# Designed miniproteins, single chains, part 84

Each design is a single chain, and the fold is of that chain. pLDDT is the mean over its residues in the fold that is shown.

## One batch from the design tools (miniprotein)

Design m2925
Fold by ESMFold2-Fast:
Structure m2925 (fold): chain A 73 residues (1-73)
Amino acid sequence: SMSQRQQLLQQGRRHFQLGLDARRRGDFDTSRDHFQRALDHFIQSGSSMDDQISVSINILDSSINITTDRRQR
């Protein structure tokens, strides 16, 4: 229903914001996990392709930073 879709969108947006906050703190593991959850909610809600692409880019960015271990430097 529209109500369930709005709830999924709201949950997705909340996780997206938590992901941005975690990345700002250099917590790339937490950031990636939140962005992944945001993407899952956006897909389930039928959000725009632009929203899904934006979140996917942020997941990749956080994953690259985890791999390079930049936060230890």
Scores: mean pLDDT 74

Design m2926
Fold by ESMFold2-Fast:
Structure m2926 (fold): chain A 71 residues (1-71)
Amino acid sequence: SAEEAFEAGNAAFKAGDPLAAAEAYGRALALDPTHADTRHNLRILLDRARADGTLDDALTALNRGAAAAAP
């Protein structure tokens, strides 16, 4: 479910794994594009990745997660 993917993303982000978090948030948004909490946390993650110079890696992980949840 979108909620399970969101919780997985939060756990990864808290553990210091932003790429695993981005992948999980990608799955959550593919399942429910309107999930406000996922959109909020993803924005924070992407803003951090932009500052750290890892934005392309984060976007690649996000797209991988979204693709894995697609029919």
Scores: mean pLDDT 84

Design m2927
Fold by ESMFold2-Fast:
Structure m2927 (fold): chain A 79 residues (1-79)
Amino acid sequence: SLDDQGRQYIRLSIQHLRNKDYQSAAQYASQALTLFQQSNSPGIPTALRLLSTALDRLGQTDRARRLQRQSDRLTRQGL
């Protein structure tokens, strides 16, 4: 399923963050986000948070802050 594929990309994103491979971490988190949005998955806030973390480490601070705020809003709404 799309949700299963998205969860696999989340695992890859986390692994690359641990290895400080922020470019690959951002790519996998972005792919997970796309799949979760297509499936209306409760995984969307996690994908946004991982993407935000990776982008912040890559110096894309403003984009990272916007994605973090989006994740926080969805979490407060019970997603």
Scores: mean pLDDT 89

Design m2928
Fold by ESMFold2-Fast:
Structure m2928 (fold): chain A 89 residues (1-89)
Amino acid sequence: KLKEEIEKIKKEIAEEIAKFHANEATTSEEEKKELALKILKEQLKIIENTELSEEEKEEIIKKLEEIKKEAPLPEIIKLIEETIEKLKK
């Protein structure tokens, strides 16, 4: 069940980034930026506070690296990088 929850969180983060890109022309940059950062921060916090096996950490790091490549804002990239560094410890 925990592995399924982690996969769900990874998917939700990716969906929020994709949703941000899709709405880029119709929403003010500041509003969508603030919303995306808030949602991503909450989801990354859940990942950080979850007890993970070495294998689970590797899976999450790979997925976060993929999400990072698609990230529209440097602030989002920074949040992902900080989470990856915490997971590597």
Scores: mean pLDDT 67

Design m2929
Fold by ESMFold2-Fast:
Structure m2929 (fold): chain A 74 residues (1-74)
Amino acid sequence: VKYTAQQLQQLIGQRAYELGLISSTSPADIQAFIKEMQKQYNLPVTGIADADTIAALQRPRDSVTGLGNLRSLL
């Protein structure tokens, strides 16, 4: 299944909302979440769910964060 970048960002936002990481699934909150993750993983802060951002979200270093659950979006 081919996901567009926008569809993938929406899926990431929905999962982050379910995990309590963001307060809503608005485009602004989803973009802010992606930018924050990019900062934490020392990636370019673009606000776009590129391959490097997706890879970082799939392999969290801290199991307590629950970010590994985002792997289920792919």
Scores: mean pLDDT 66

Design m2930
Fold by ESMFold2-Fast:
Structure m2930 (fold): chain A 70 residues (1-70)
Amino acid sequence: SELEKRIEELVKEYERLVKELLSKLSEKEATLLLARWVADLSEVYLLSKLDPEEAVRFAERVVKELREEL
């Protein structure tokens, strides 16, 4: 489905941004980012099963937030 493909693209973008940020952060900041990564992907997964349109909106929001931190 188009929504499923869009969610996959957003998850890949999120993971790419997390990896880029991890290379630039202190140990404490990296630990907090890893916790955030687990929380955000868990939310995307849950929403993808319950409300795929909301999953896309949520994923777009958290990707945007990561881009603003680069």
Scores: mean pLDDT 87

Design m2931
Fold by ESMFold2-Fast:
Structure m2931 (fold): chain A 89 residues (1-89)
Amino acid sequence: SMEELIEEIEKIDPELGKIMKETYERVEKAKEEGYLSPVELSSISITMTGVVFQAKLIARKTKTEEAKELEKKATELQNQIDRMVRETL
């Protein structure tokens, strides 16, 4: 589940995990309300792109298995959020 994926990310990087959790909750709220504004859509997209980019930088700089897992999991979560956004629109 997306919740389990977020928990795994939080174990590797608590700050990035928190940002991803908050972004996921924003998408869930938009889905419940049946509305996602262009500003909110842009904000979600920019945030997830930034998080994935940060995870890639950490992976390239540290070259640890944990950092590689963080990049992979962040990318997987971005793809799942993108699907939820498309289903809400």
Scores: mean pLDDT 80

Design m2932
Fold by ESMFold2-Fast:
Parts: structure tokens; sequence; C-alpha cells
Structure m2932 (fold): chain A 89 residues (1-89)
């Protein structure tokens, strides 16, 4: 990927955490990406969203508020279950 494409991918994933997939699609389209690459970026955002939602629920189960859990996972999208538990302690 070019540096511009990498930035667009990272932003699409971040946007997917808090916005519906339709807004991710709109963002990716606005970046002028080739259709195949745009589809890949939307798919990546959807997959990362599943991990995000799971980690937010896990953090809430460990005692964080939903807002605290969302902030933690957005700042640290690749946290392990152990890291989430430690952050909630």
Amino acid sequence: LSPEERRALDEAIRLGYTKPLSEVERYVESQGLPPRLAAIFVTAAAIEKVAYDFNVKLAVSYGLSEEEARKLVEENPHLTAEEIKKAAE
C-alpha cells in the first residue's frame, strides 16, 4: 500500500469502531481508492469492528463503564483479554 492508502485504511478502521459500515463506505469512496481496494478496506473495518465490540463488552464485564471501555479499546485496538482486565483493575 502507498502511505496515503495506509492512512485511509487506518482511518477507515477507526471510523468503523464508532460509525455504521455505510459511513465507512462513504469515507473510503471519498478517498478515491480503486473499487477492489475500497472493498478490502471496508471488509477490514468490519472485521476490526467485531474485535472492537467484543473487547468493549469484555472491558465492561471487568467493571469499566461503556464510555471508559470504548475509549480504552479505541486507544488500544489490539488489546488482549489480560491487558483489558489489568486496565480495569
Scores: mean pLDDT 78

Design m2933
Fold by ESMFold2-Fast:
Structure m2933 (fold): chain A 89 residues (1-89)
Amino acid sequence: KVEEVEKAIEEYVEKQREEIEKQLKAGKRVIPEELLEILELQSRAAAAILAGDEEEAERYLKEVAEKLSELLGKEKSTVEELIRRELEK
């Protein structure tokens, strides 16, 4: 069960991210610079992981999660609609 739930969440998050990226590229409701900041933080987190600095990596990942959460909040209606449809299946 845990594997099934984890896989479903991962697949759902991937689909959500792709749809949000399409809207961001269209410049509808999200500022592109916010996405750039998130990508920069993800890059720094990856570098910290490769350097073996787990504490620094965790800090960057938390920053990414916080900014991503705020970014998704601007597309809340779209996210909620997709959550209801995907999680029902």
Scores: mean pLDDT 61

Design m2934
Fold by ESMFold2-Fast:
Structure m2934 (fold): chain A 75 residues (1-75)
Amino acid sequence: SMTEQLMAEFRRLAAQAREAIRAGRLEEAKRLLRQMREVLGQMVQQNAPQSVIDEAARLLQEVEELLRAALREAA
């Protein structure tokens, strides 16, 4: 389904963002976070199940927190 495709894409982006953060590629991580927000927006626009939207929002929040911590350490 379209929801399954969007969630698969979202998980791929989240994994790439975590790897970029781990490697210190913070500008790449920022770009990947923007892409994650776009995919979450598509899930909302397409009326994906609330449970899927909630899971994606949790993953987004986790990656945002990791990036904020990494940016503070890099400063």
Scores: mean pLDDT 90

Design m2935
Fold by ESMFold2-Fast:
Structure m2935 (fold): chain A 75 residues (1-75)
Amino acid sequence: IAEAKRKLEELVGESLEAQRLFFERRPELRAALAARGIAVDGVLDDATVRALIEILGLTDTSPVAIARALARFGE
């Protein structure tokens, strides 16, 4: 969880505004999070990180694997 969160923050941005813009630009990802009962105000809390790992199918938390998975949910 903590390692995946750190790598996601590197890609998405650490500020709340950057995180909100990231999710706002990815409506399919927001819908997938909402289907799991996660409020998508753009914050990377533990519950959101766990849901993202499941949605993205992350078995490997390498930067390449995370970036490739995120590309599936482009704007």
Scores: mean pLDDT 66

Design m2936
Fold by ESMFold2-Fast:
Structure m2936 (fold): chain A 80 residues (1-80)
Amino acid sequence: TPLLSREQLIKLLERILEVLEKHNAPKSLIEKVKEMIKKLENGEPVSEDEFGELIAEVFEHASGEAQEEILRVIDELLAE
């Protein structure tokens, strides 16, 4: 079973997007997150590998403060 439902994945990505925009992350990264949200909202298939690759790119390119906020978002969503 996936760790998160499609609805929970959309919510997670939307919250990650807010953090990235707040911390002025690269536009290319912001657009990748937006595209994945769009795919999920359209009912398009997203693999665990594709999702994991996006999360890895987020952590690679986000500032330390943005990374800390994203980890908090993940913890809050997994606890709910």
Scores: mean pLDDT 80

Design m2937
Fold by ESMFold2-Fast:
Structure m2937 (fold): chain A 80 residues (1-80)
Amino acid sequence: ETEEIVKKLLELIEKMRNSNPEEQRELQDEIQELLDKLKNLSAEEKLKLSELINTVINGNEEEQKKALEEIKKLAEKVLK
C-alpha cells in the first residue's frame, strides 16, 4: 500500500540517478503514476513529497541523500 508505493518511488528515483536520458523519461512516467496513486496523502504531504522527488532527480549527491531520508520519514509518518 502507501509504504510499498513510497518504496517503489525510492527505487525508481535511485534508478534515474544512474540511467540514460531515454530511461529517465520512462522512469518519470512511472513515478508520476505512483504519485497519482498516493491519493490518501494530505495536500501538504503531497507538496513535500513532490519537492523531495525533484531534489533527488536534480540535486547534487548530498542533496539527493538528504531528500531520500526525508522521503523515508514522510513515509513513516503517513503510515501512522
Scores: mean pLDDT 70

Design m2938
Fold by ESMFold2-Fast:
Structure m2938 (fold): chain A 80 residues (1-80)
Amino acid sequence: SIDDIVDKVVDVVAQSKAEGLSDEELKAKIRAVLKSAGLSDDDADVVVHVAMTALRRGLSEAQMRAMLTTVLRHLALQRA
């Protein structure tokens, strides 16, 4: 489900930042989660961009979850 994908992305972000991982390694981990969830390369890149933008802006976890949910719903609708 979209909620499961959002949970996995948020968990990867929290864990990677706690471990002091680089932005490039974080992007790769987020992308891997999205690809495992069945997203195309193009769709995964869009979601990675949204997650990294939320992080750079210092948005809360709740705000990041809202942004990720919105973009994933939009992408799912475009495939219908």
Scores: mean pLDDT 84

Design m2939
Fold by ESMFold2-Fast:
Structure m2939 (fold): chain A 86 residues (1-86)
Amino acid sequence: MEAVEEAEKTLKEALELAEKNVEKLAEYLGISPEELKKALEKLRKDVEEMVKKLRELAPSEPELVKAIAEKLKADLEELKELLEKL
């Protein structure tokens, strides 16, 4: 399912940007780089689990899966835009 694949790609790109700017992003958020790294690891796990569930549901509920994946991609694109502005 294309929408799920695009969401995964956007997640990877967002995480790569965050990892490259961890110190700067942590200063912006007022947290430690260690706390940010933990938050990014949790985000990665949560999204990977969501993507697995979406792939399992895709054959039976394609329209619902597409809607959820498109929203996930949009939320991750907003995160990428915020990270790129740092």
Scores: mean pLDDT 79

Design m2940
Fold by ESMFold2-Fast:
Structure m2940 (fold): chain A 97 residues (1-97)
Amino acid sequence: SEFEKYLQSLSDEEVLRLMIEKAKEMIEAVKNKDYETALEKLQELVRLASAIKDPELLRRVIAHIIGAVGALFEQDYETVIRELKALIEDLEEALKK
């Protein structure tokens, strides 16, 4: 697909930076009660996660995404924000290595 070709063109660092951006955008959407935009950003995060090459980082990222999804469907928006902040911290730490 066109999106898969785009993902393949990105460096590992670019993937992580885009994920941080999308996670921050999702947090802002949740804070603004814009759940349609939050779901769109979540879908973008899931697609970007597929491009992560480090299996341990991928495991942690998927765990936070699953936590955020579960909390979003339970309307536990505080937990959604917490999971996304933890995701951002893991991605920022990976960029320092």
Scores: mean pLDDT 87

Design m2941
Fold by ESMFold2-Fast:
Structure m2941 (fold): chain A 65 residues (1-65)
Amino acid sequence: DEDRRKRLERLKEELEQIDKDIAALEAQIAAHKDDPQLVARLHAALGILKSAKSLLEKEIEKLKE
């Protein structure tokens, strides 16, 4: 299905962007381990991104069968 292929490519692009954002936040957490308040805020943001990634992965899996 052509519509399914187009949607899959869009979701893959969104997934790549989220993976980059997750990697950036994980790097910031590693760099700022001496600031527990900042680390807690970064972990909260990371949790939101990981939830979004999980939803995108489920959508991609549905399109792949």
Scores: mean pLDDT 83

Design m2942
Fold by ESMFold2-Fast:
Structure m2942 (fold): chain A 109 residues (1-109)
Amino acid sequence: TKAEELVRELRENYTTLTIKEQIELIIKAVEEAYKELKEGTVDLESLFRVVTTALSLIAFAKALGGSIPKELESIREKIRELAQYVLDSDEFSDEQKALVRLEMKRAGL
């Protein structure tokens, strides 16, 4: 899926991407995962990766006492919905759900 391709690009090129490029890829990955979830075509591993990556970035920005990038603020509700899907779905392990709960708490979602 497109979300899988975006997560792969982020993972493979993480150390060579600028912060701006990382944010742009995360936004695209969240939007695509959200679309795929609504269409019933979502890859669960990619969904989990997108959710945890987006939450970790938000949590990190908050921990530094800075503002969340405006672009990420615009997709916060989609990130929350994707995270809630992980928590409510029987397809994810208790360990995966525990990580999502922790990251949501850190992100303030």
Scores: mean pLDDT 80

Design m2943
Fold by ESMFold2-Fast:
Structure m2943 (fold): chain A 85 residues (1-85)
Amino acid sequence: VTDEEYEEIKKKYPQFKNLPKEDFGKAKGTVVEVSPSGVVKLRLPDGTVEQFYLPKELRGLVEPGDEVEVIYHKLSKIVLKVRKL
């Protein structure tokens, strides 16, 4: 993540203010599954599928087949930002 993205995360989610920038990741991939509970699976460029969690406010922004870039908390896999590509 960039320094600007990291500062945006800390401003929006104060609970993460004491976490280093390295605890946050960025992934680009194709949405393969979305559940009503917020589970989302992305197919990454290397062909692997990773599972992430969408908070309620980000649900409905993505659907299967969308190409997206996500910023997430590495330990919890919670998505903090989604950008459609």
Scores: mean pLDDT 77

Design m2944
Fold by ESMFold2-Fast:
Structure m2944 (fold): chain A 114 residues (1-114)
Amino acid sequence: VAEVGDLVAAAAEAAARGDLEAAAEHGAEAAYRALSALDPERQAEAARRVAEIAEAAGIEEAARLAREGAENPEKAAELMAEAVRLAMLEDARAGLAMLGTLFEALVAEAAARA
């Protein structure tokens, strides 16, 4: 959880300074690690919420990848990492919102195990 939180903070800091490439790289890694730590049911739920954020922001390709991830647990982490990467490059606000949703899911998972 702490490592993913550090990556989320790094993505937000990079986005704030206009370094969208660094924000996309940190965000994609955070998304991959977060999804990989969730069970398949929670992966699907988180992916659906991320797809809703991407769709509302008009980032069609990110929404498509996130929806595919929700239906394919084996590919969820890779597809979600790419969705966050694309969103950060096109609309950093939407990308950070997607990333925040994934981090909230990870924190909830960790709290349930504690």
Scores: mean pLDDT 81

Design m2945
Fold by ESMFold2-Fast:
Structure m2945 (fold): chain A 99 residues (1-99)
Amino acid sequence: AKDFLSSGIQLFNQGNYSGALEAFQKAFFAALKENDIELAAKALYYFLVSAENAGQNTGKAVHPLFYLYLEQDPKLQKAFTLASKGKTLDEILAEIKKL
């Protein structure tokens, strides 16, 4: 999970938003397999920011399986809601740690 997140951040910083989207999607599912909800929330945040920068509609950019996993975890649902409202990663992580 961390390797995919790091690769995604590198691609994002290079302006390769399409590559970043793929890496962050892989980071999200890998973090879920590791039961690392904070890492999954970070991957979700960067995925949404990358989709917005790529000019994609976030509702269409998010793979359908993302929504299935978001519905299963209140921390991930909260992270999605806050990211959609333009909250910073630090604000999102602070809020999900309270849950």
Scores: mean pLDDT 75

Design m2946
Fold by ESMFold2-Fast:
Structure m2946 (fold): chain A 61 residues (1-61)
Amino acid sequence: MTEFLVELAKKYTSPETAAAVEEAYKAGASANELLGIIKEKASEESQKKISIELQKYVEES
């Protein structure tokens, strides 16, 4: 889950937001903490795309 959130941030958000998510992930942040960073820093459109991809990931896993 957390690794997938880093990949989604790199794909759908700015380089700055993606870097913040990746740094938090390396520091041992939880999936909820990574989602919090995305919600705070990413656009509403990026957040929607990430939510759709996460829903598919949960269904396929």
Scores: mean pLDDT 80

Design m2947
Fold by ESMFold2-Fast:
Structure m2947 (fold): chain A 92 residues (1-92)
Amino acid sequence: MLEEAKKLAEEANKAAEAGDWDKAIELGLEIKKLEIEALKEKGYLTEEEAEELKKLAEEAAEALKKGDWERAEKLEEEMIELGRKSIAKAEA
């Protein structure tokens, strides 16, 4: 894990424990963006794939803030599928 991601995860956990779900969701989005950048730096994602994943992460965070759990779940599934395909292609 990146040091920034660890610090954000600690802050997100504290926000969630305090019931500050909006802050926890925003911190979770920042962690996801850092993870996407790390995968891009390692060569697992192209620039375009990284931007697509960040867009999906932002849309999922907005859905969670609005209480649209079904949309958030679907967006998370799309992100997981895209990430798996990109990593499998890079490892081939």
Scores: mean pLDDT 79

Design m2948
Fold by ESMFold2-Fast:
Structure m2948 (fold): chain A 97 residues (1-97)
Amino acid sequence: MNLELLDTVVTDEAEIHLYWDPERNRLVLDIVLRDGRRYHVVVYPDGTMEVTNRDTGERGIVYPDGEIESDNEEVREFIERFLPLLRRLVARARARL
């Protein structure tokens, strides 16, 4: 999968790489937390986000209205904590595409 690197964001809690997937018309975020946990986020054209913990394979979904669906507490906590930042980065990336 040929992803185009759009941005790299480093905070006190995480390093985030934002990619554009031109073949699938979607954004992809690779996230490494300060404690070494890794998350992958796929942002679909409708605004739905699929969040995957890359170490466990556990998943969560964020719907465009902000509803969170996950059977895994760590994935839910990650989403609740980082969703405002992820939304800002996605909006910024889409404004440039």
Scores: mean pLDDT 84

Design m2949
Fold by ESMFold2-Fast:
Structure m2949 (fold): chain A 79 residues (1-79)
Amino acid sequence: SAARAAAEAYYAALKAKAAQHDTPVAKRILAMSLRELAVELVNLGAKEANRPPLSEEEQVRLMERLALEAARAAAERAA
């Protein structure tokens, strides 16, 4: 899943960058979950494309899609 891969890459890069700084913002980033950062990433992309940010329902749908995509990838690899 491209969205999951992008979110995980953003998550890892942001965590690595935050670890280099001892600021309140850096500590907040280190405490954020992958879901929180994934939603923020998608909302930033939506803003860039002049689309509205994800609603709470759309956030749930995004997480469901990422879970289904991961399950399909695992099943295909096992076959």
Scores: mean pLDDT 61

Design m2950
Fold by ESMFold2-Fast:
Structure m2950 (fold): chain A 91 residues (1-91)
Amino acid sequence: MLKVVADISGDLAKLEEGLQRERDAGIANYPERAEAITARVDAQIATARAEGKVVIDISPAGTPDVVEGLALIAAGVLNTNPYLSNVEIVE
């Protein structure tokens, strides 16, 4: 249920490069899920283009304590990205 949300305030192309690399890495690790991984990443890129936002759903990552810790780490990492602003943890 926890998500990390950020506004895209800079170069969208650099954010898309990152999402494409995530897709390629996911397919390399789980080739049987290639279609599902591609659809998910394509949807994230479409949302970034349409809404100017990045949304990371942390809820699948495990127990509540792990999810909260990972959400804080993800928010910290996104806050270091010069193309992102207004990083928030939401439910």
Scores: mean pLDDT 71

Design m2951
Fold by ESMFold2-Fast:
Structure m2951 (fold): chain A 99 residues (1-99)
Amino acid sequence: AAATERALALLEEAVKEKDPEKVVKLLEEALKLVPAVPDAEVGRLIDLLEEIIDNTDSKEVLEAVLKLLRALLKHTTDPLLINSVIGAILRVIGKLLGL
């Protein structure tokens, strides 16, 4: 509950933030909270992470998002959420490769 609301607030701030260094810091703080986020709330985190992916061309931000997505993939047991995380990972890799 408290960890989920904090993670969402950090990611919502990251969506609005234009400074890549500040976005990375927000993503690093959200990453620490992933083990406490229940599966039912993971979809909300994925939606915000996809917004961050769409809004950035920063390699540092994309690498921080990838770390968060990898943590969600390890944490999540729901097959539909696993598919969503994999899709987001592929989008990050595509952007890092200039595709």
Scores: mean pLDDT 87

Design m2952
Fold by ESMFold2-Fast:
Structure m2952 (fold): chain A 81 residues (1-81)
Amino acid sequence: MKEELRKLAEEYRKLADRYEALSQGYQNAATANRDKAIRDPEKAETYRKLAEKSEQKAKEYQQMFENLRKIADELRKLAEE
């Protein structure tokens, strides 16, 4: 049981790390689209909307990895003697 809890905690931690990378990727995409909005005034509204969608995805993945890390920490604590 304790070994299974440690393994599960590690799996949640790795999943959190992947979601953190996805959150960062969406943050980078948002920045790129905001830069495009500055360079192309005619399409600025379209690029701002794309940036907003990417920012929303970044926040969603941030919330997910924070929750997964919290679960991983709790599982690891339960696995300790």
Scores: mean pLDDT 86

Design m2953
Fold by ESMFold2-Fast:
Structure m2953 (fold): chain A 62 residues (1-62)
Amino acid sequence: GAAEEGAFWGITFARKSAGLDPGKLSLEEARGVALLGLTFAGVGDPTPEQVREAARLVIEGG
């Protein structure tokens, strides 16, 4: 779903572009990379619920 694809791109951004460990991100940092990941996944206006779920998956997937 959208949250899972957003998390995938968020993890990719954190590791490859920012040089960060996704499992060690703060909740604010995880939310930021999740929002960017959702945008890369084609979600033009992510809901707060989608951002929260994607951020959770970023931390758990790191």
Scores: mean pLDDT 81

Design m2954
Fold by ESMFold2-Fast:
Structure m2954 (fold): chain A 64 residues (1-64)
Amino acid sequence: MSADKFKEIGEKNQAQAAKNQDQAQAEFNRALAEELGSTVPADATAAQAQEALQQAREQAEQQR
């Protein structure tokens, strides 16, 4: 096979793995944020879920 085909396959696999990891992380962060009383959209990205979790933690700290 040509080197170009190997590169394309590698890039597709990495993109797929990153998407799967991002989704799993987003779901985990969303669940934690909701446990702290925050609301996070079901389709939120990992970054959005992480930010919501950080805000929820800050709110919880203020309540203590």
Scores: mean pLDDT 70

Design m2955
Fold by ESMFold2-Fast:
Structure m2955 (fold): chain A 67 residues (1-67)
Amino acid sequence: MELREKFRELLLKAGLSEETVDKIVEAIENNDREKLIEIFKSLTPEQRDAVLEALAEVARLEVEKKK
């Protein structure tokens, strides 16, 4: 998925590790709320903000792509 790659790029640029990014993406794709909560608890406030910003950006790109 193109949007998955964009999401990963945004998180990596924000300073998250590749392993952490992969865990977040996997949890979202599997609708694993418990895993997402555990990951968020392990993140810094800056990293949590980066995840929220990346999700917003991906949502905007999805809307733009669909017109």
Scores: mean pLDDT 75

Design m2956
Fold by ESMFold2-Fast:
Structure m2956 (fold): chain A 86 residues (1-86)
Amino acid sequence: GVMPLTDSQVKAIFTEAKKIMERMKEKHPSISDKIDKLEKKMKKKVENRDYEGLAKVFEELSKIAKENGDEFSARIFEVFSKMMKG
């Protein structure tokens, strides 16, 4: 079986996700409010150790990235979501 991620690993993923979200907001200012709401959801999921909920937030971020032509960010968020589901 896949071992669950440590709290430290989840926090590291959250930090990287925040950097990607900031770049997306700079490139597409129209989605800034939507990204900010998802960042608040992510923080709450990390604080509650709700990693299944965090996976769903990453799936939503991947979808937003794809809808805005950012296939690279979409792929990274999809990988993060899969890591949370292990």
Scores: mean pLDDT 83

Design m2957
Fold by ESMFold2-Fast:
Formats: C-alpha cells, structure tokens, sequence
Structure m2957 (fold): chain A 69 residues (1-69)
C-alpha cells in the first residue's frame, strides 16, 4: 500500500459497493455527482462495470475545480 488518502480509499470501497447496487437498479435518473476529476473518473469506471452487468444509469457529472490555494 502506497501513500493512502482515507477519502480515496473509502471512495474506492464505496464505489465497488455502489456499483453492485447499480446492477440491481433498473434505472437511475438525474443524479448529479460533483467532485474532482479523479473522483469523476473512478465513478465512470464503476458505471462502466455496472453497464457491463446490464444496469441503466442516467447521470450528470459536475466538475468542481480545486480551490485556488
């Protein structure tokens, strides 16, 4: 395990669990996910896996730019 971020690890585990939930859902509409590009990419991967299992999902991704710190 290399350089772990609790949020990223938690998201990965949550994404796997969420993907399993998606395959049991026939249709999901108007879901807006807001997050960093990394988060959106992980979510897209989960959706792709769920789609392979036959899930039908309709969602909108909203990119949230990092704060100009």
Amino acid sequence: MERVLPTLEDLRAGVDDFAASLVSMPTVRDLVFEGSPSFLRVFEEAVDRARAAGAEIDYELRERPPPPR
Scores: mean pLDDT 61

Design m2958
Fold by ESMFold2-Fast:
Structure m2958 (fold): chain A 110 residues (1-110)
Amino acid sequence: SEETLKELLKLLEEALKLLEEGDVEGALEKLKKALEVAKKLEDKVLRRAVLLLLEAAIKALEKGDLERAKELLEAAIAVVEAALAGDEKGAVIKAIAAALLAIGALLELE
């Protein structure tokens, strides 16, 4: 739903701001809340892509890989923004690219 996407975007933007300010603990708390909100997404492709990105971002932060966490978080924001804008083609392309980035990150984070 649009309300779920708006709530998710707000949490992701707050997490990015906290990460840029060096508040890793605050960013982790926002990302964990975003993960719970993402589980409510009705679109299966969008939901799986966002969940993988958020799980990868959380693992990156827990391992101290701030650069990777920021990259994954920015990818998640781009996917959610495209979905909110009604850019169906852009949202699908970004979701596929984001899922591949998340899988690669999860494999490297061990």
Scores: mean pLDDT 83

